# Designed miniproteins, single chains, continued (4), part 99

Each design is a single chain, and the fold is of that chain. pLDDT is the mean over its residues in the fold that is shown.

## One batch from the design tools (miniprotein)

Design m15652
Fold by ESMFold2-Fast:
Structure m15652 (fold): chain A 72 residues (1-72)
Amino acid sequence: SIEQLVEAGKAGLPLTKNNPEAKEYFEKGIEAAEKGDLESAAEYFEKAAEASPEGSPAYRVSKGLSERAREL
């Protein structure tokens, strides 16, 4: 559900704390999801993943949230 996507996003946000670019996109993804804009949420979480080191926890969570947003 959208509510579960938003909660997962909020739980993952601390993983981006030392990467300002990833954090900005991740926060925009959460905001878009809260507004029900799942297409924008998926796109922002994808950009957060691209801004994160490949294979890092932030990268994996961001990719997972982007995929979940696209499937809702």
Scores: mean pLDDT 86

Design m15653
Fold by ESMFold2-Fast:
Structure m15653 (fold): chain A 79 residues (1-79)
Amino acid sequence: MAEKIAEQALETARTGDPFDAEVAIALLEMGFAIAKRDGDLESAYLLEKAMLEVAEIAGFPEELIERHKQAIEDIEKEM
């Protein structure tokens, strides 16, 4: 399921509409929360990487991009 959520979110973000980028992040954040609740670190990792890609596609601030990179590293340490 996480792979399908990530794919859908990335397709949504690629429309170039700022609202679609926000929708993509919301979908990924919901999936991430479920994965973390269930202890599924592999899915959490995949979804956080997708959030980073959406942030880069949407041109989010560098500070936010760096926070996603750090979150990915933190998840890798738990795996």
Scores: mean pLDDT 81

Design m15654
Fold by ESMFold2-Fast:
Structure m15654 (fold): chain A 67 residues (1-67)
Amino acid sequence: SAEEAFEQGKKLIEYSDYVGAINAFRQAYKLDPSLGPEIVALINQLDLSSLPAFVRQQIEELIKEIS
C-alpha cells in the first residue's frame, strides 16, 4: 500500500539508504499523490550537503515530480 511504501521510505532514511528511500517515496507518491507534502517535508529535514551529487539529483527530480 501507499502507507507501507511511505513508512518503508522513512525507515530507509534512518538506515541511511537514500537510494532505497527515494524509490520507496516515489512508489508511495504514485499510489497516493496526497502523500506528496509529507514526503517533501521529510526530505527538507535531511542534510543533503553530505550526500553524493547523484543522490542529490535524484532527490531534486523527486521533488519536481511532487512539486
Scores: mean pLDDT 81

Design m15655
Fold by ESMFold2-Fast:
Structure m15655 (fold): chain A 68 residues (1-68)
Amino acid sequence: SSEVEELLEKAEEALKKGDLETAAEYLKRAAQLRNIGGFEELVDEALKVPDEKEKKKALETLLQLLKD
């Protein structure tokens, strides 16, 4: 849906800006709209990664996973 595409674009822009918390919120919302069980928990686990670069990579991986 266009709404999911807009959320994923916003998540990608947030990741580029280093705003990982904002990116995570957009990813969770996109997953909710796609009704993907357990994805929000994966995003929360990524946010617990202490290294900033590895956290960003984890969120980028989750973004890619939401793309069909």
Scores: mean pLDDT 85

Design m15656
Fold by ESMFold2-Fast:
Structure m15656 (fold): chain A 58 residues (1-58)
Amino acid sequence: HMEELRRRFEEEVNRLIAEGDEALAKATTPEQKRAILDEMGRRLGELVARYEAELAAL
């Protein structure tokens, strides 16, 4: 089941990137772009932590 967890993680990461790209395309100021990148980084970190926790629980 590790491969299934990895695929799900990759799909979630790709979705986050796509959402971030859309948000960045709509952002008009450097401050808005920075805030979007910071939020994406935090959400990515949360996805990594969940993936690692799920692997550790196996």
Scores: mean pLDDT 83

Design m15657
Fold by ESMFold2-Fast:
Structure m15657 (fold): chain A 69 residues (1-69)
Amino acid sequence: TEEALKLMEQALLYYHMGKVDLAVEYYRKALELDPNAAKDFLARAKETALNEPTEAEKILAELEKLVKE
């Protein structure tokens, strides 16, 4: 959903600011709202930006590891 995608954007922003705990919190909120939010976010980003690897992919992978202990 659009709301879950906005929460994903906020999580990435907090990660860039060094606020990792807040980034994890917003990542969890996005997944609770829509379990596919991370995959949908990346798929949508790749379709709009053509095929260039982004920092977003690395950040989301790190947040996923933190959430899963």
Scores: mean pLDDT 72

Design m15658
Fold by ESMFold2-Fast:
Structure m15658 (fold): chain A 66 residues (1-66)
Amino acid sequence: SELEQQARLALHQGNIPEGLRLLIEAAEQRGDLERAAALRELLAQYEQTGDEAATFRALAQLEKEW
């Protein structure tokens, strides 16, 4: 997916909010509502805490579950 490639680039550049939003959009276009919901929750947590390390750790955990 082009959105997933753009998301990886944004995350690599440290733009976590943009990266997560693109991953949410990609999941929604795929019809993966559970993944989209989990990613929205992760984005909300990041916007509340600003904890980049915790966010990447949580994202890696979600990837293992999916």
Scores: mean pLDDT 84

Design m15659
Fold by ESMFold2-Fast:
Structure m15659 (fold): chain A 68 residues (1-68)
Amino acid sequence: SAAKEYLAKAAEALRKGDLETAEKYALKALSEIGRPTEEDWQLVGDAFRAAKAGDYDTAVAYLEKLAA
């Protein structure tokens, strides 16, 4: 799935602390899902809130929930 590939790239960027690249790929993943749910948007929002707080492991976990 293209969405899963973009989420994997977003997670890799988060592990490197590259929030701009991570956000770009997370948004591409949502676009590939077609019509993301409110829960999908909340997972991305929660991921970037955790990332901005420096908690990249928690941020990656939220993106992995979206990929499931």
Scores: mean pLDDT 82

Design m15660
Fold by ESMFold2-Fast:
Structure m15660 (fold): chain A 79 residues (1-79)
Amino acid sequence: SKEELRKKALEYLEKAAELSKDPRTKELARQAKEYAEKGDLEKAIEYAEKAAVLASIANDTEAMEAAVKAVKYLSKVLE
C-alpha cells in the first residue's frame, strides 16, 4: 500500500539522519523526514536527494544508500 511505502521512506530517512557522518547531511535528512511527515512528498524527495548527493561526496556510503532508498519509496508513493 502507499501507506506502507511512506512508512518505509520515513524509516530510511531516519536511518540516513542517524548514520550520516556529516552534520549537513543529517540536517537535510531530518528536513526531508519532516516534509514527508507533513505530506509534502515533493519537498521530501528534493531534500532526500540533496542528502544522498552530499553523502556521496563525503563517501558516506551507508547514509547515501539510506537516502537513495528513501527517494525510491517516496517516488513510489507519488505514482
Scores: mean pLDDT 88

Design m15661
Fold by ESMFold2-Fast:
Structure m15661 (fold): chain A 65 residues (1-65)
Amino acid sequence: KVASEAAMNLLIVSLEFRGAIKKYEKEGKKITLYLVNVDEEAKQDLEAIKELAEKAGYELEVVEL
C-alpha cells in the first residue's frame, strides 16, 4: 500500500529529472502525466508506474505530447 505509493512517486520524479514529464497533475486519487521525448526506457518506467498506481488505488492517465 504505502510502499507502492512511495515507489510510484519516486519513478515519477525520476522521469521528471530525465526531462520526460512536461506537466504533472494530481486530483485526489487521479494522476495525469503529460509526457515528452518518450523512449523505450521511459515506456518501461511507465508500465512500472501503472502497476504501482493500481496497487496504491490511483487512476493513471498518460498524455503523450
Scores: mean pLDDT 80

Design m15662
Fold by ESMFold2-Fast:
Structure m15662 (fold): chain A 62 residues (1-62)
Amino acid sequence: SMAAEEEAVRILVEEGGLSRRQAEGAVRLTKDLGPEVGRQFLVREGGMSEEVAERVVEALER
């Protein structure tokens, strides 16, 4: 849903330090990869903390 994607983007921008455009791309990739692999992607390639990655994945599962 758009609301879930907007919340995930907000988390990545405000807590993850990404630009809005990078956050949008990261959200799309995380959705495509699924929650387990998407969380790992956010930490390893996105440079997110484990806590931020978990919140993003949780938001997208709604």
Scores: mean pLDDT 84

Design m15663
Fold by ESMFold2-Fast:
Structure m15663 (fold): chain A 56 residues (1-56)
Amino acid sequence: VEALIEEAAKALAAGDYDSAIKHLTEAYELAKETDPELAEQLKLALDYVQAQKAAA
C-alpha cells in the first residue's frame, strides 16, 4: 500500500486529482483488511481530495 500512497502524493503534487483518487482508493481497499487505522486515514484523504476537485 505504501507505493500506492506515494503515487497518490505525486499525482496530487501534479494536480492530477483523478489519479490521486484512484491510487488512494486502491490503498484503502488493501489497508482495510490489515490496518484499519491507516484505512480511516486514507478515507479522510480521499474525502479531502474529492472536496478539492469539486471546489476547483
Scores: mean pLDDT 79

Design m15664
Fold by ESMFold2-Fast:
Parts: structure tokens; C-alpha cells; sequence
Structure m15664 (fold): chain A 80 residues (1-80)
């Protein structure tokens, strides 16, 4: 289901953030800022999902699309 995909994507993005933070010294200042921003967005989405358990499917898809873009950005940072 879309909501299960969204929950899995939240976990994947958090895992990538943890990986990048573990290697913080290898990141540029701009990359560190982007990782911190990604963490803020993911934490905000997780809180929003907890506070709004009955989201329309369209809104769930918008959050998936947002997290997929964030994951792509983080993957590019990890690749250097």
C-alpha cells in the first residue's frame, strides 16, 4: 500500500542520513547542511504522519515523491 511504501521510505532515508552523519568529516560544509535539512524534513514528515493517521492517498503519494527526491540527493552525496 502507499502508506507502507511511505513508512519504508522514511526508514531508508533515516538510514542514509545516519550513514552520512557517521562520515560527517568526509562531507563538505554544503553537504553537511543538506544532510541536516534532510533530517529536519524526514522528522517533520514522521511527526505529521503520527498526528494525521488518515491521510488522503494523493497526499501520501506527494510525501513519497518528496522523500524519493531527498533519498536521491543523499545517494548523490554518498557517491561524492
Amino acid sequence: SPIEKLRELVKEVKSKIDELEANRDKLTPAERYLVELAKTIVDGIEKYLKENPDLPEEEVQDLIDTLERIKKMLDEIAAR
Scores: mean pLDDT 87

Design m15665
Fold by ESMFold2-Fast:
Structure m15665 (fold): chain A 81 residues (1-81)
Amino acid sequence: MKEKLDKAAELLRQGAEALKAGDYKRALELATQARELAKEVSKQGYAGALYLMGQAYEGLGDYEKAERYYKEAEELIREGA
C-alpha cells in the first residue's frame, strides 16, 4: 500500500518538474503512470494526475483535450467523493 502511494507521489512530482521545464510529452507519460497507480489507492491522486494531463495538453496547444481532462477530474470530485 505505502509503496504504491510513494511511487504515485514521486511520479506526480517528476511530472510537475517536466511541466515546468516545458517537456509536456514527458509530463503526460509520468501523469499517466501516476494515474494508473493512484486509481487503486487514491481518488485525489487520480484527479491530480488528470489535472496534470490537462495542463500538459494546454502547454501543447491542445485546448480541447485539456478541457476534457479538467472536466473529468472535476466530475470525479463532485460525484465520487
Scores: mean pLDDT 80

Design m15666
Fold by ESMFold2-Fast:
Structure m15666 (fold): chain A 55 residues (1-55)
Amino acid sequence: GPTTEEDARRALAGARAATNRAAALASLHESQKMIESNPENELAREALAAAQAKL
């Protein structure tokens, strides 16, 4: 729903803005939770990839 999309969009922005390892790990964990709830969430998958790129 809209809330899930907004949360995923925020997670992606957070992952891209992460300037340290702790922030990147937090974004990674949030993205994983969103994917567990909805495996087809493309924004959550992008957030996961962005967080992994920062690690």
Scores: mean pLDDT 77

Design m15667
Fold by ESMFold2-Fast:
Structure m15667 (fold): chain A 92 residues (1-92)
Amino acid sequence: SLERIEKDPKVAALAIAFLLNTALTLAYMGERDQAIADVKRAVELAKKHFPEIKEEVEKLGQELIDAINAGDLETAREKALQFLKLVEEALK
């Protein structure tokens, strides 16, 4: 639920993973604006729950958005994986 995402870092980490996976799927389907919206939601959740990685996720999120805009889906996948690993490490 939204309430759990707002309060529980473990639930937030799962939501971030879901948003990034959905963003990649939408980008593959050519739904660029929706993909970018999901990346932005993932970045905001990560910044809220994992402030120690705030600068790194902002940078990776922007690089992911740039890759989606360029149609570079291989770079987009790599950036999403780097983002997910940062969240996993921050979660402990």
Scores: mean pLDDT 86

Design m15668
Fold by ESMFold2-Fast:
Structure m15668 (fold): chain A 64 residues (1-64)
Amino acid sequence: TDEALQKAIALVNKALEAASKGDLETARRYLEEAAQVLVDAGIITPEQARRFLEEGLRLAEEIA
């Protein structure tokens, strides 16, 4: 039922792993893919996806 949500969670986990290794470019890519999955599934709006990416990237920078 929540295949898109599970895929997005897996992508966020990959983004956090990349950030922990200092790879912010890879972290950004995974966060962008997670946001796209959630928008395409109708779980969040494009405006919510923008906020998700902004906050996710801030967390990634703090972890790196």
Scores: mean pLDDT 84

Design m15669
Fold by ESMFold2-Fast:
Structure m15669 (fold): chain A 72 residues (1-72)
Amino acid sequence: SKELEEIEKRLLEEIKEVKKLVEEGKLSLEEQKQLLERARGLIEQARKAGLEEVAKELEKFVKWLEEKIKKE
């Protein structure tokens, strides 16, 4: 549907923006950990909603952020 396409596009842009904030060092370690927990929950919600591209990008984001946190 048009509504799902628009939601997916917005969520993909939000994931990209959040990743940029982390890469630029604008989030504390605590904020990064909170973000990781929220992103994990959103993967399940995205899959249930049929937002497969969002779910895949969230999975990539979670793996990337987990590795970044381990190095801190």
Scores: mean pLDDT 81

Design m15670
Fold by ESMFold2-Fast:
Structure m15670 (fold): chain A 66 residues (1-66)
Amino acid sequence: AMVPVTPEEQAELRKRIEEGRARGEELLDDFVKRFPSVTREDFERWLERARKHSEELAKTGVRKPA
């Protein structure tokens, strides 16, 4: 099934999500260690730019003016 039907599975998914959030930060730190040629500052700039670009698209819409 696509959707969990038991509350036990819901509890497990919740733990997985919390671990995913913590793993996100660990992945970020590990990524910087694995790729020393990419500075954390460059990566932060890229993330911030991507996030702001996504926000602008949401505000202005994806359709070009007539």
Scores: mean pLDDT 57

Design m15671
Fold by ESMFold2-Fast:
Structure m15671 (fold): chain A 73 residues (1-73)
Amino acid sequence: MSAEELLAEAERLLEKARKALKEGKIEEAIKLAEEALKLAREALKLAEKEQIPEAIALILRAVGLLIEAELKK
C-alpha cells in the first residue's frame, strides 16, 4: 500500500472506531483504533514530507480515542 492508501484506510478505521465508541462498543472501538494506529504509523514510515503532518495527526487521534475508550470501561 502507498502512504496515501494507508492514511485513507487509517482515517476510515478511526471513523468506525469513533462510531463504535459512541454506541458503547468499547472492545470494538479499541480494536479499530489500534488498527488505525498501526496503519498511520506504517504510513508515517512511507510518508513524503507533505504527508508527515497528516500521519502524525492520525496517530494522535487514534491514541486519544484509545484513552477515551479505556476511560469508558
Scores: mean pLDDT 84

Design m15672
Fold by ESMFold2-Fast:
Structure m15672 (fold): chain A 80 residues (1-80)
Amino acid sequence: SLLEQAEELERKADELEKQGKFKEAARLYSEAGSLYLQAKEYQKAADMYEKAAESYRKAGDFEAAEKAQQNAEKLRQLAE
């Protein structure tokens, strides 16, 4: 299912984060966020974009981090 695909991407991203592969982790968190958004799981999607933003910061990609943080904020407003 769409949710199972999102959960699998989140698990893979968590593993990449543990390995210090921050840019790869950020991309997978963003992909998981998009799948949660398609499933209308706004809170989970926001959580994924926040994790992507943090991973982008650790990778030194501050522009991508800012965009991911803005996406997370918009989705949290939809979840309320």
Scores: mean pLDDT 89

Design m15673
Fold by ESMFold2-Fast:
Structure m15673 (fold): chain A 91 residues (1-91)
Amino acid sequence: SEADRLYELALETLRALIDYFESKGKDELVEVVREALAELERFYKEHPDASVDEILTLISRIYSKILDVMSDEDKVEFARIVEEVRARFEA
């Protein structure tokens, strides 16, 4: 479903962000993203019939929390990783 696709896209995006920032030694940022990943996983498990709008609202909130702790340089890398993961899912 579209809902499952959005969940998997967000899950893979958060995993890619963890891998990238962990490789850069940004441990505090990695912890924030890991917390976001756990929140997304819990939501999907507890709300398997969640609407597209509910999932988009959660993703928006999660991404906003991550962006709030990022430098401008990190935000550029965030945008790049989001686009790379999106491109793979739409292939």
Scores: mean pLDDT 86

Design m15674
Fold by ESMFold2-Fast:
Structure m15674 (fold): chain A 55 residues (1-55)
Amino acid sequence: SAAETARKLIEELGAKYNNPEATKKALELFEELAKEVGARKAGILAVEKLKELVK
């Protein structure tokens, strides 16, 4: 599903950045936003948040 794909992408990027706290926050944001805007848009926003947190 789109939601499973988005979760895996967030987890893979989080592992690459080696930042478990940022990964957790991005996954939490994804779950909350997916209810409102759907998995695709939520996935994009969560990945953007992850990248911002690891700067």
Scores: mean pLDDT 82

Design m15675
Fold by ESMFold2-Fast:
Structure m15675 (fold): chain A 60 residues (1-60)
Amino acid sequence: SAAEDVEGARNALRAAEEAKSRSEALAALHEAQRIYKESTDPEARELARRAIEAAERKIA
């Protein structure tokens, strides 16, 4: 559902921002990419896009 996608994207963004290791950042990136590709909800897609950017900045 859209609500679940939005919550998932918010969780992915938080995980990306809080990531302390490359593996944590990669896990957040993977989840964010999944939501961005599969969700039709604009809010979920925008949050997922931000999560992708945050995760990519933390990847070595």
Scores: mean pLDDT 86

Design m15676
Fold by ESMFold2-Fast:
Structure m15676 (fold): chain A 81 residues (1-81)
Amino acid sequence: SDIEKAKKYLEEGKRAYKNGDYEKAVTYFQKAVELAKGKDYFLEAEAYSLLATVYRKLGDTEKAVEALKKSIEAFEKYKKS
């Protein structure tokens, strides 16, 4: 399923992040967002939160803030569902 694939991409992104491959981590977390978006708000929120962490490591403050905002929005939808 899309949700199973999203979880796999989150794990691969976390692995890339731990290995210092931040560009690869961004790619995996973006894929996880795409698959979870509108289908699993908790996974969507987690993926955006992890994107924000990677963007912070890359020094991209604007993208980090935007990803955090999207993570909060997804988590609010999760709490309502």
Scores: mean pLDDT 88

Design m15677
Fold by ESMFold2-Fast:
Structure m15677 (fold): chain A 65 residues (1-65)
Amino acid sequence: KIEEEYNKILEEAKKELERDLAQVGAPLPDVIDDGFVEGYYFARGDRGKVRKLRELALKINEKKE
């Protein structure tokens, strides 16, 4: 369930980024990973999503280890 929430946030972020970049005529970056998504939300000032991503990532890593 936690992994599903994390993946949904990543998918949502990718779609939002694609839409935003299309509006300014910028190309998509070659690599879009977790760190890029966190940076994107940080740059937008969406501190809540940055914190949520970090918390979910920590919980996923804790569960795997």
Scores: mean pLDDT 66

Design m15678
Fold by ESMFold2-Fast:
Structure m15678 (fold): chain A 63 residues (1-63)
Amino acid sequence: ADLEAIGDRYLAKGDEYEKQGNYKEAATWYRKAAESYRLAGNTEKAEQADKRGIEAEKKYKEK
């Protein structure tokens, strides 16, 4: 199983929830993507996913 590919699937799911305005779910899936990328050894993608998760969480909390 390719952990980077799993991260890509989680990232896409986060993007879909974000488009729906569901920032709480988006943040959760971005966080899962970051963890999968980290386990795959892809630090750059993990940091990008973490940043998107933090941004989504801020949008959820600022409502």
Scores: mean pLDDT 83

Design m15679
Fold by ESMFold2-Fast:
Structure m15679 (fold): chain A 90 residues (1-90)
Amino acid sequence: MTGEELKKKYKSLKEAFYELLGRYIQDTPEPPIRGLPAGTEIGGVKLPTLEEFVSMPKEELIKYLRELVEKHPNPALQEKLRSLIDFLEL
């Protein structure tokens, strides 16, 4: 696997995180291509578009996910979001 393939994989992981976030919110088996529409809100935190999410700098993504953890009261969802944050911080 080339360095370009690894970079592509990292961007695909961001897309997968966005889809996973959508599934957590909706509790539905949405396919990876189907994202949540912009403006979907969890505990006062708005979801960005897939394009905005993928283009967001790492630091902004981490900040956003931490805010979701603080605002979302579901412990299981919080644990999964923390795992995503830990992965992004690597």
Scores: mean pLDDT 59

Design m15680
Fold by ESMFold2-Fast:
Structure m15680 (fold): chain A 100 residues (1-100)
Amino acid sequence: MLTEQDELDIYRALGLIALAVGNYDAAIRSFEKAIELAKRLGASPEELAELYFNLGVAYYGKGDYEKAIEYFRKAIELAPDSPLAGEAQRYLKEAEEKLK
């Protein structure tokens, strides 16, 4: 029987693989499921920030810049002092430029 932690790890891995091959719809579905599981398990703000950042990258790749901006902002708010926040800020700026 899979634990919820095992399911979280699997969906995180599937999302990353989907991003790597440019399957953004599969990445979105996998990261959304991972976020649901992470919230249920009481994951840290840093772990949630990573998942929101990856979800933002998937939306950015799909060309949904408004959704990408939303999730990059969530990642920054959850872990503002992390190296990930710096990367999310760069993606956020690029996504905002696409909406001009």
Scores: mean pLDDT 88

Design m15681
Fold by ESMFold2-Fast:
Structure m15681 (fold): chain A 81 residues (1-81)
Amino acid sequence: SLVEEGEKLYKEGLKAFEAKDYETAYEKFKKAAELYLKAGDVQNAIAAASNAVLAEGAKNKWSMEEILEKIEKAEKEIEEK
């Protein structure tokens, strides 16, 4: 199912993040969020999208304030879909 595929990608994203491979983590979390959203799993889509922002922020050395602002925006965009 889309949820099972999203879960697999989410776990791969977590492993990449732990390895400090933030580019791979971002790509995996972003794809997981897309699959969860297509499945109607809003909670897991928000979690995956938030972790994608964390990975992108870690790669680009964003401030925590910038990361949190982008997470809030992503959450609102998903909730409005």
Scores: mean pLDDT 87

Design m15682
Fold by ESMFold2-Fast:
Structure m15682 (fold): chain A 65 residues (1-65)
Amino acid sequence: SLDLELAEAMALLLGSATGHIVRVETRGDKLIVEIRVESPEGERMKELLRETAKNLGVEIEIREV
């Protein structure tokens, strides 16, 4: 879906800008994001990803590395 594609693009952009996102994948209607949560910035990134996915109606799975 367009919303899933937008969510994936946003996750990739955030990963490129911050270095906290290790991997982004889509599987069916689900976005899978691997993230390093070693800092308060990593925790904020998780919250931002969840809120963005919720606003787009996209299912997200966040995996800590």
Scores: mean pLDDT 75

Design m15683
Fold by ESMFold2-Fast:
Structure m15683 (fold): chain A 57 residues (1-57)
Amino acid sequence: SMEEIEKLIKEAEEAERKGVLAVIQGDEATAQEYAARTKELDEKIKELTGKTVAELL
């Protein structure tokens, strides 16, 4: 549904932001975790919509 897609996009954006912040803070373990989660969420969004998060914005 549209609501589920919107939720996934918000989760992907939040994961990307937290990942970038972790890189800046030197927390490599947390950065890797959020990078992996961002990739997983982007793949799910692409499977559901046929578009990447960047293309939907």
Scores: mean pLDDT 82

Design m15684
Fold by ESMFold2-Fast:
Structure m15684 (fold): chain A 77 residues (1-77)
Amino acid sequence: MEEDAERAIAGARASIQELKELIDKVNKGEISKEDAEKRALTLIQAAYIYATAARFFGHEEEADKLIEEVKKLEKEL
């Protein structure tokens, strides 16, 4: 369970990091908002799946923080 929880948390964090980088590229004009939204949907889905898995493995507080971070990033798009 510990390895599964660590993997799930790592997956969520990786997806969130990629989403942050995508938003940064949009703000710098390196990518269109439309292209970013398409890529963001996959990253958002991945982050929620991983966060939900972490929650299932008993890491509810950390999972809820990750989910809240994803929601904030969604609003920035």
Scores: mean pLDDT 82

Design m15685
Fold by ESMFold2-Fast:
Formats: C-alpha cells, structure tokens, sequence
Structure m15685 (fold): chain A 109 residues (1-109)
C-alpha cells in the first residue's frame, strides 16, 4: 500500500526533524491500521515543506538553494518549536528526499 509507505517515510522524517505531530499520526496509524487517513493528514501537515522541497530540487542557482534551505528549516521549526538540535546538511538533504518520495507515492494513487 502506498499509504503505508507514506506513513513509514513520515516516521523517518519525524525522527530526523523531531516533528512530534508526525510521530503521533504515525503511531496512531500503526495502532489502528488507518494508513489512508494518516497519509492524507501527513500530506496536509507537510504541504508547505513539500512545495519548498520541489523548488529546491528544481533550482540550479546556489544562492536560491541557500534561501530555500533557510525556508525549509523555518517551516520545520514551526512543526518542531521545542527541538533544540540543529539539523546537519546531510539530515536536511535526507528530509528533502523523504518529502519528494512522499509526494511521488501520493500521486501514484
């Protein structure tokens, strides 16, 4: 199921970025088996980040990439206001990959 894959990817994203709301959605989905409802909610929560990740992937200008990187971090901070650790460049690149794969799986339905 593409919905179950979306939930698994969102779980990884929640761990890397310390996004508590995603961790709760993932835990509830696993407990009750409602992967479709959870995937729809995940897509709504991540919509601003997915849009920024798509722009980041399509941008070849390094200065624009730095601006998009900063905007992605700002949107993550809105979802993780109590997270105290800074994300590494490698962690941010993994977050972008996860966001793009979540969107790809959503379009497969």
Amino acid sequence: SEYKKIVELAGELARIADIGILAIIVAVARSFGDYEGAAELILKVLEPLIKLAEEYEKTEDEEKKEELREKILEEIKKLSPYAQRELSEEELERIVELLLEIKRLAKKK
Scores: mean pLDDT 84

Design m15686
Fold by ESMFold2-Fast:
Structure m15686 (fold): chain A 102 residues (1-102)
Amino acid sequence: MTEEQARELARYMVPEVKRVLAESDRLAKEHGPEAAQEALDAGIVRVAKKGIEYGVNKLGLTEDEASLLVGAVINAALRLGPDAPTDEIVEEALRLYEEMRA
């Protein structure tokens, strides 16, 4: 895939991943860590499926390319947290993607 395609997929996903992380943090405070973990796991699965579908159907990526980049975006967001700027998460996701494919 091109760098432009990778950036577009990452930018598409980051707002949704941030929303999942913020919701998990809120649930941890209100209902405890077990409810937060369950919501996080379900949210990550949902966002990953949407990201792969977008990458394949809208950007013309292979399923393997989309899946690998989607994993990198999720890992970057988990590392930096929901309050990190979208562009910072995108740059970290692209860095992780290059490491994962090397």
Scores: mean pLDDT 85

Design m15687
Fold by ESMFold2-Fast:
Structure m15687 (fold): chain A 62 residues (1-62)
Amino acid sequence: MKEAIRATAAALRAIGLELDGASEEEIAEAVRSLIEDPELAEKVVELVRAGKTVVAAYEEAK
């Protein structure tokens, strides 16, 4: 459980760096593909749409 959360956080951090300047839709698709829990994924997407970075959204949502 803790290992999966850390792996997801690391992947989201890497994607956040690669998606600097990417569209909101591309970020949402990447988040949904990485987060196994659909409720958590949608909460992260909502926070990203509100102006948070992917990493900050994930840390707030979990």
Scores: mean pLDDT 66

Design m15688
Fold by ESMFold2-Fast:
Structure m15688 (fold): chain A 64 residues (1-64)
Amino acid sequence: SEWQKAIEEGIEAMRKKDFDKAVEYFKKAYELGASKRDILSVAEFYANLFGDKELVEKVKKALE
């Protein structure tokens, strides 16, 4: 689905340390129908893996 592509783009942005783009893509995934829980789980996993602990807070705010 379109929201799965947006999540993959967000993960790639995190890998490149472009956290502002990652937040934008995760917000797009939410608007396309992805659940907040799934998006936050992905953001938390990759934030821990790539070392940005503040990303999860930014994603939560973007999904409000």
Scores: mean pLDDT 82

Design m15689
Fold by ESMFold2-Fast:
Structure m15689 (fold): chain A 51 residues (1-51)
Amino acid sequence: SEAEETAKKIIEDLLSQGKSKEEAIDETTKELSRYYGLTEEEARKIAEKAL
């Protein structure tokens, strides 16, 4: 899905900046919720799969 593709790009970018996996998941979850109107639970699930 578009959200999954976006999540992969965000996580790759955050990890390249030196963020931890937990920080990358948290930031990605926040952005997916904001842009796609997903619940925190759904957004976090997508972010974790994108790792």
Scores: mean pLDDT 83

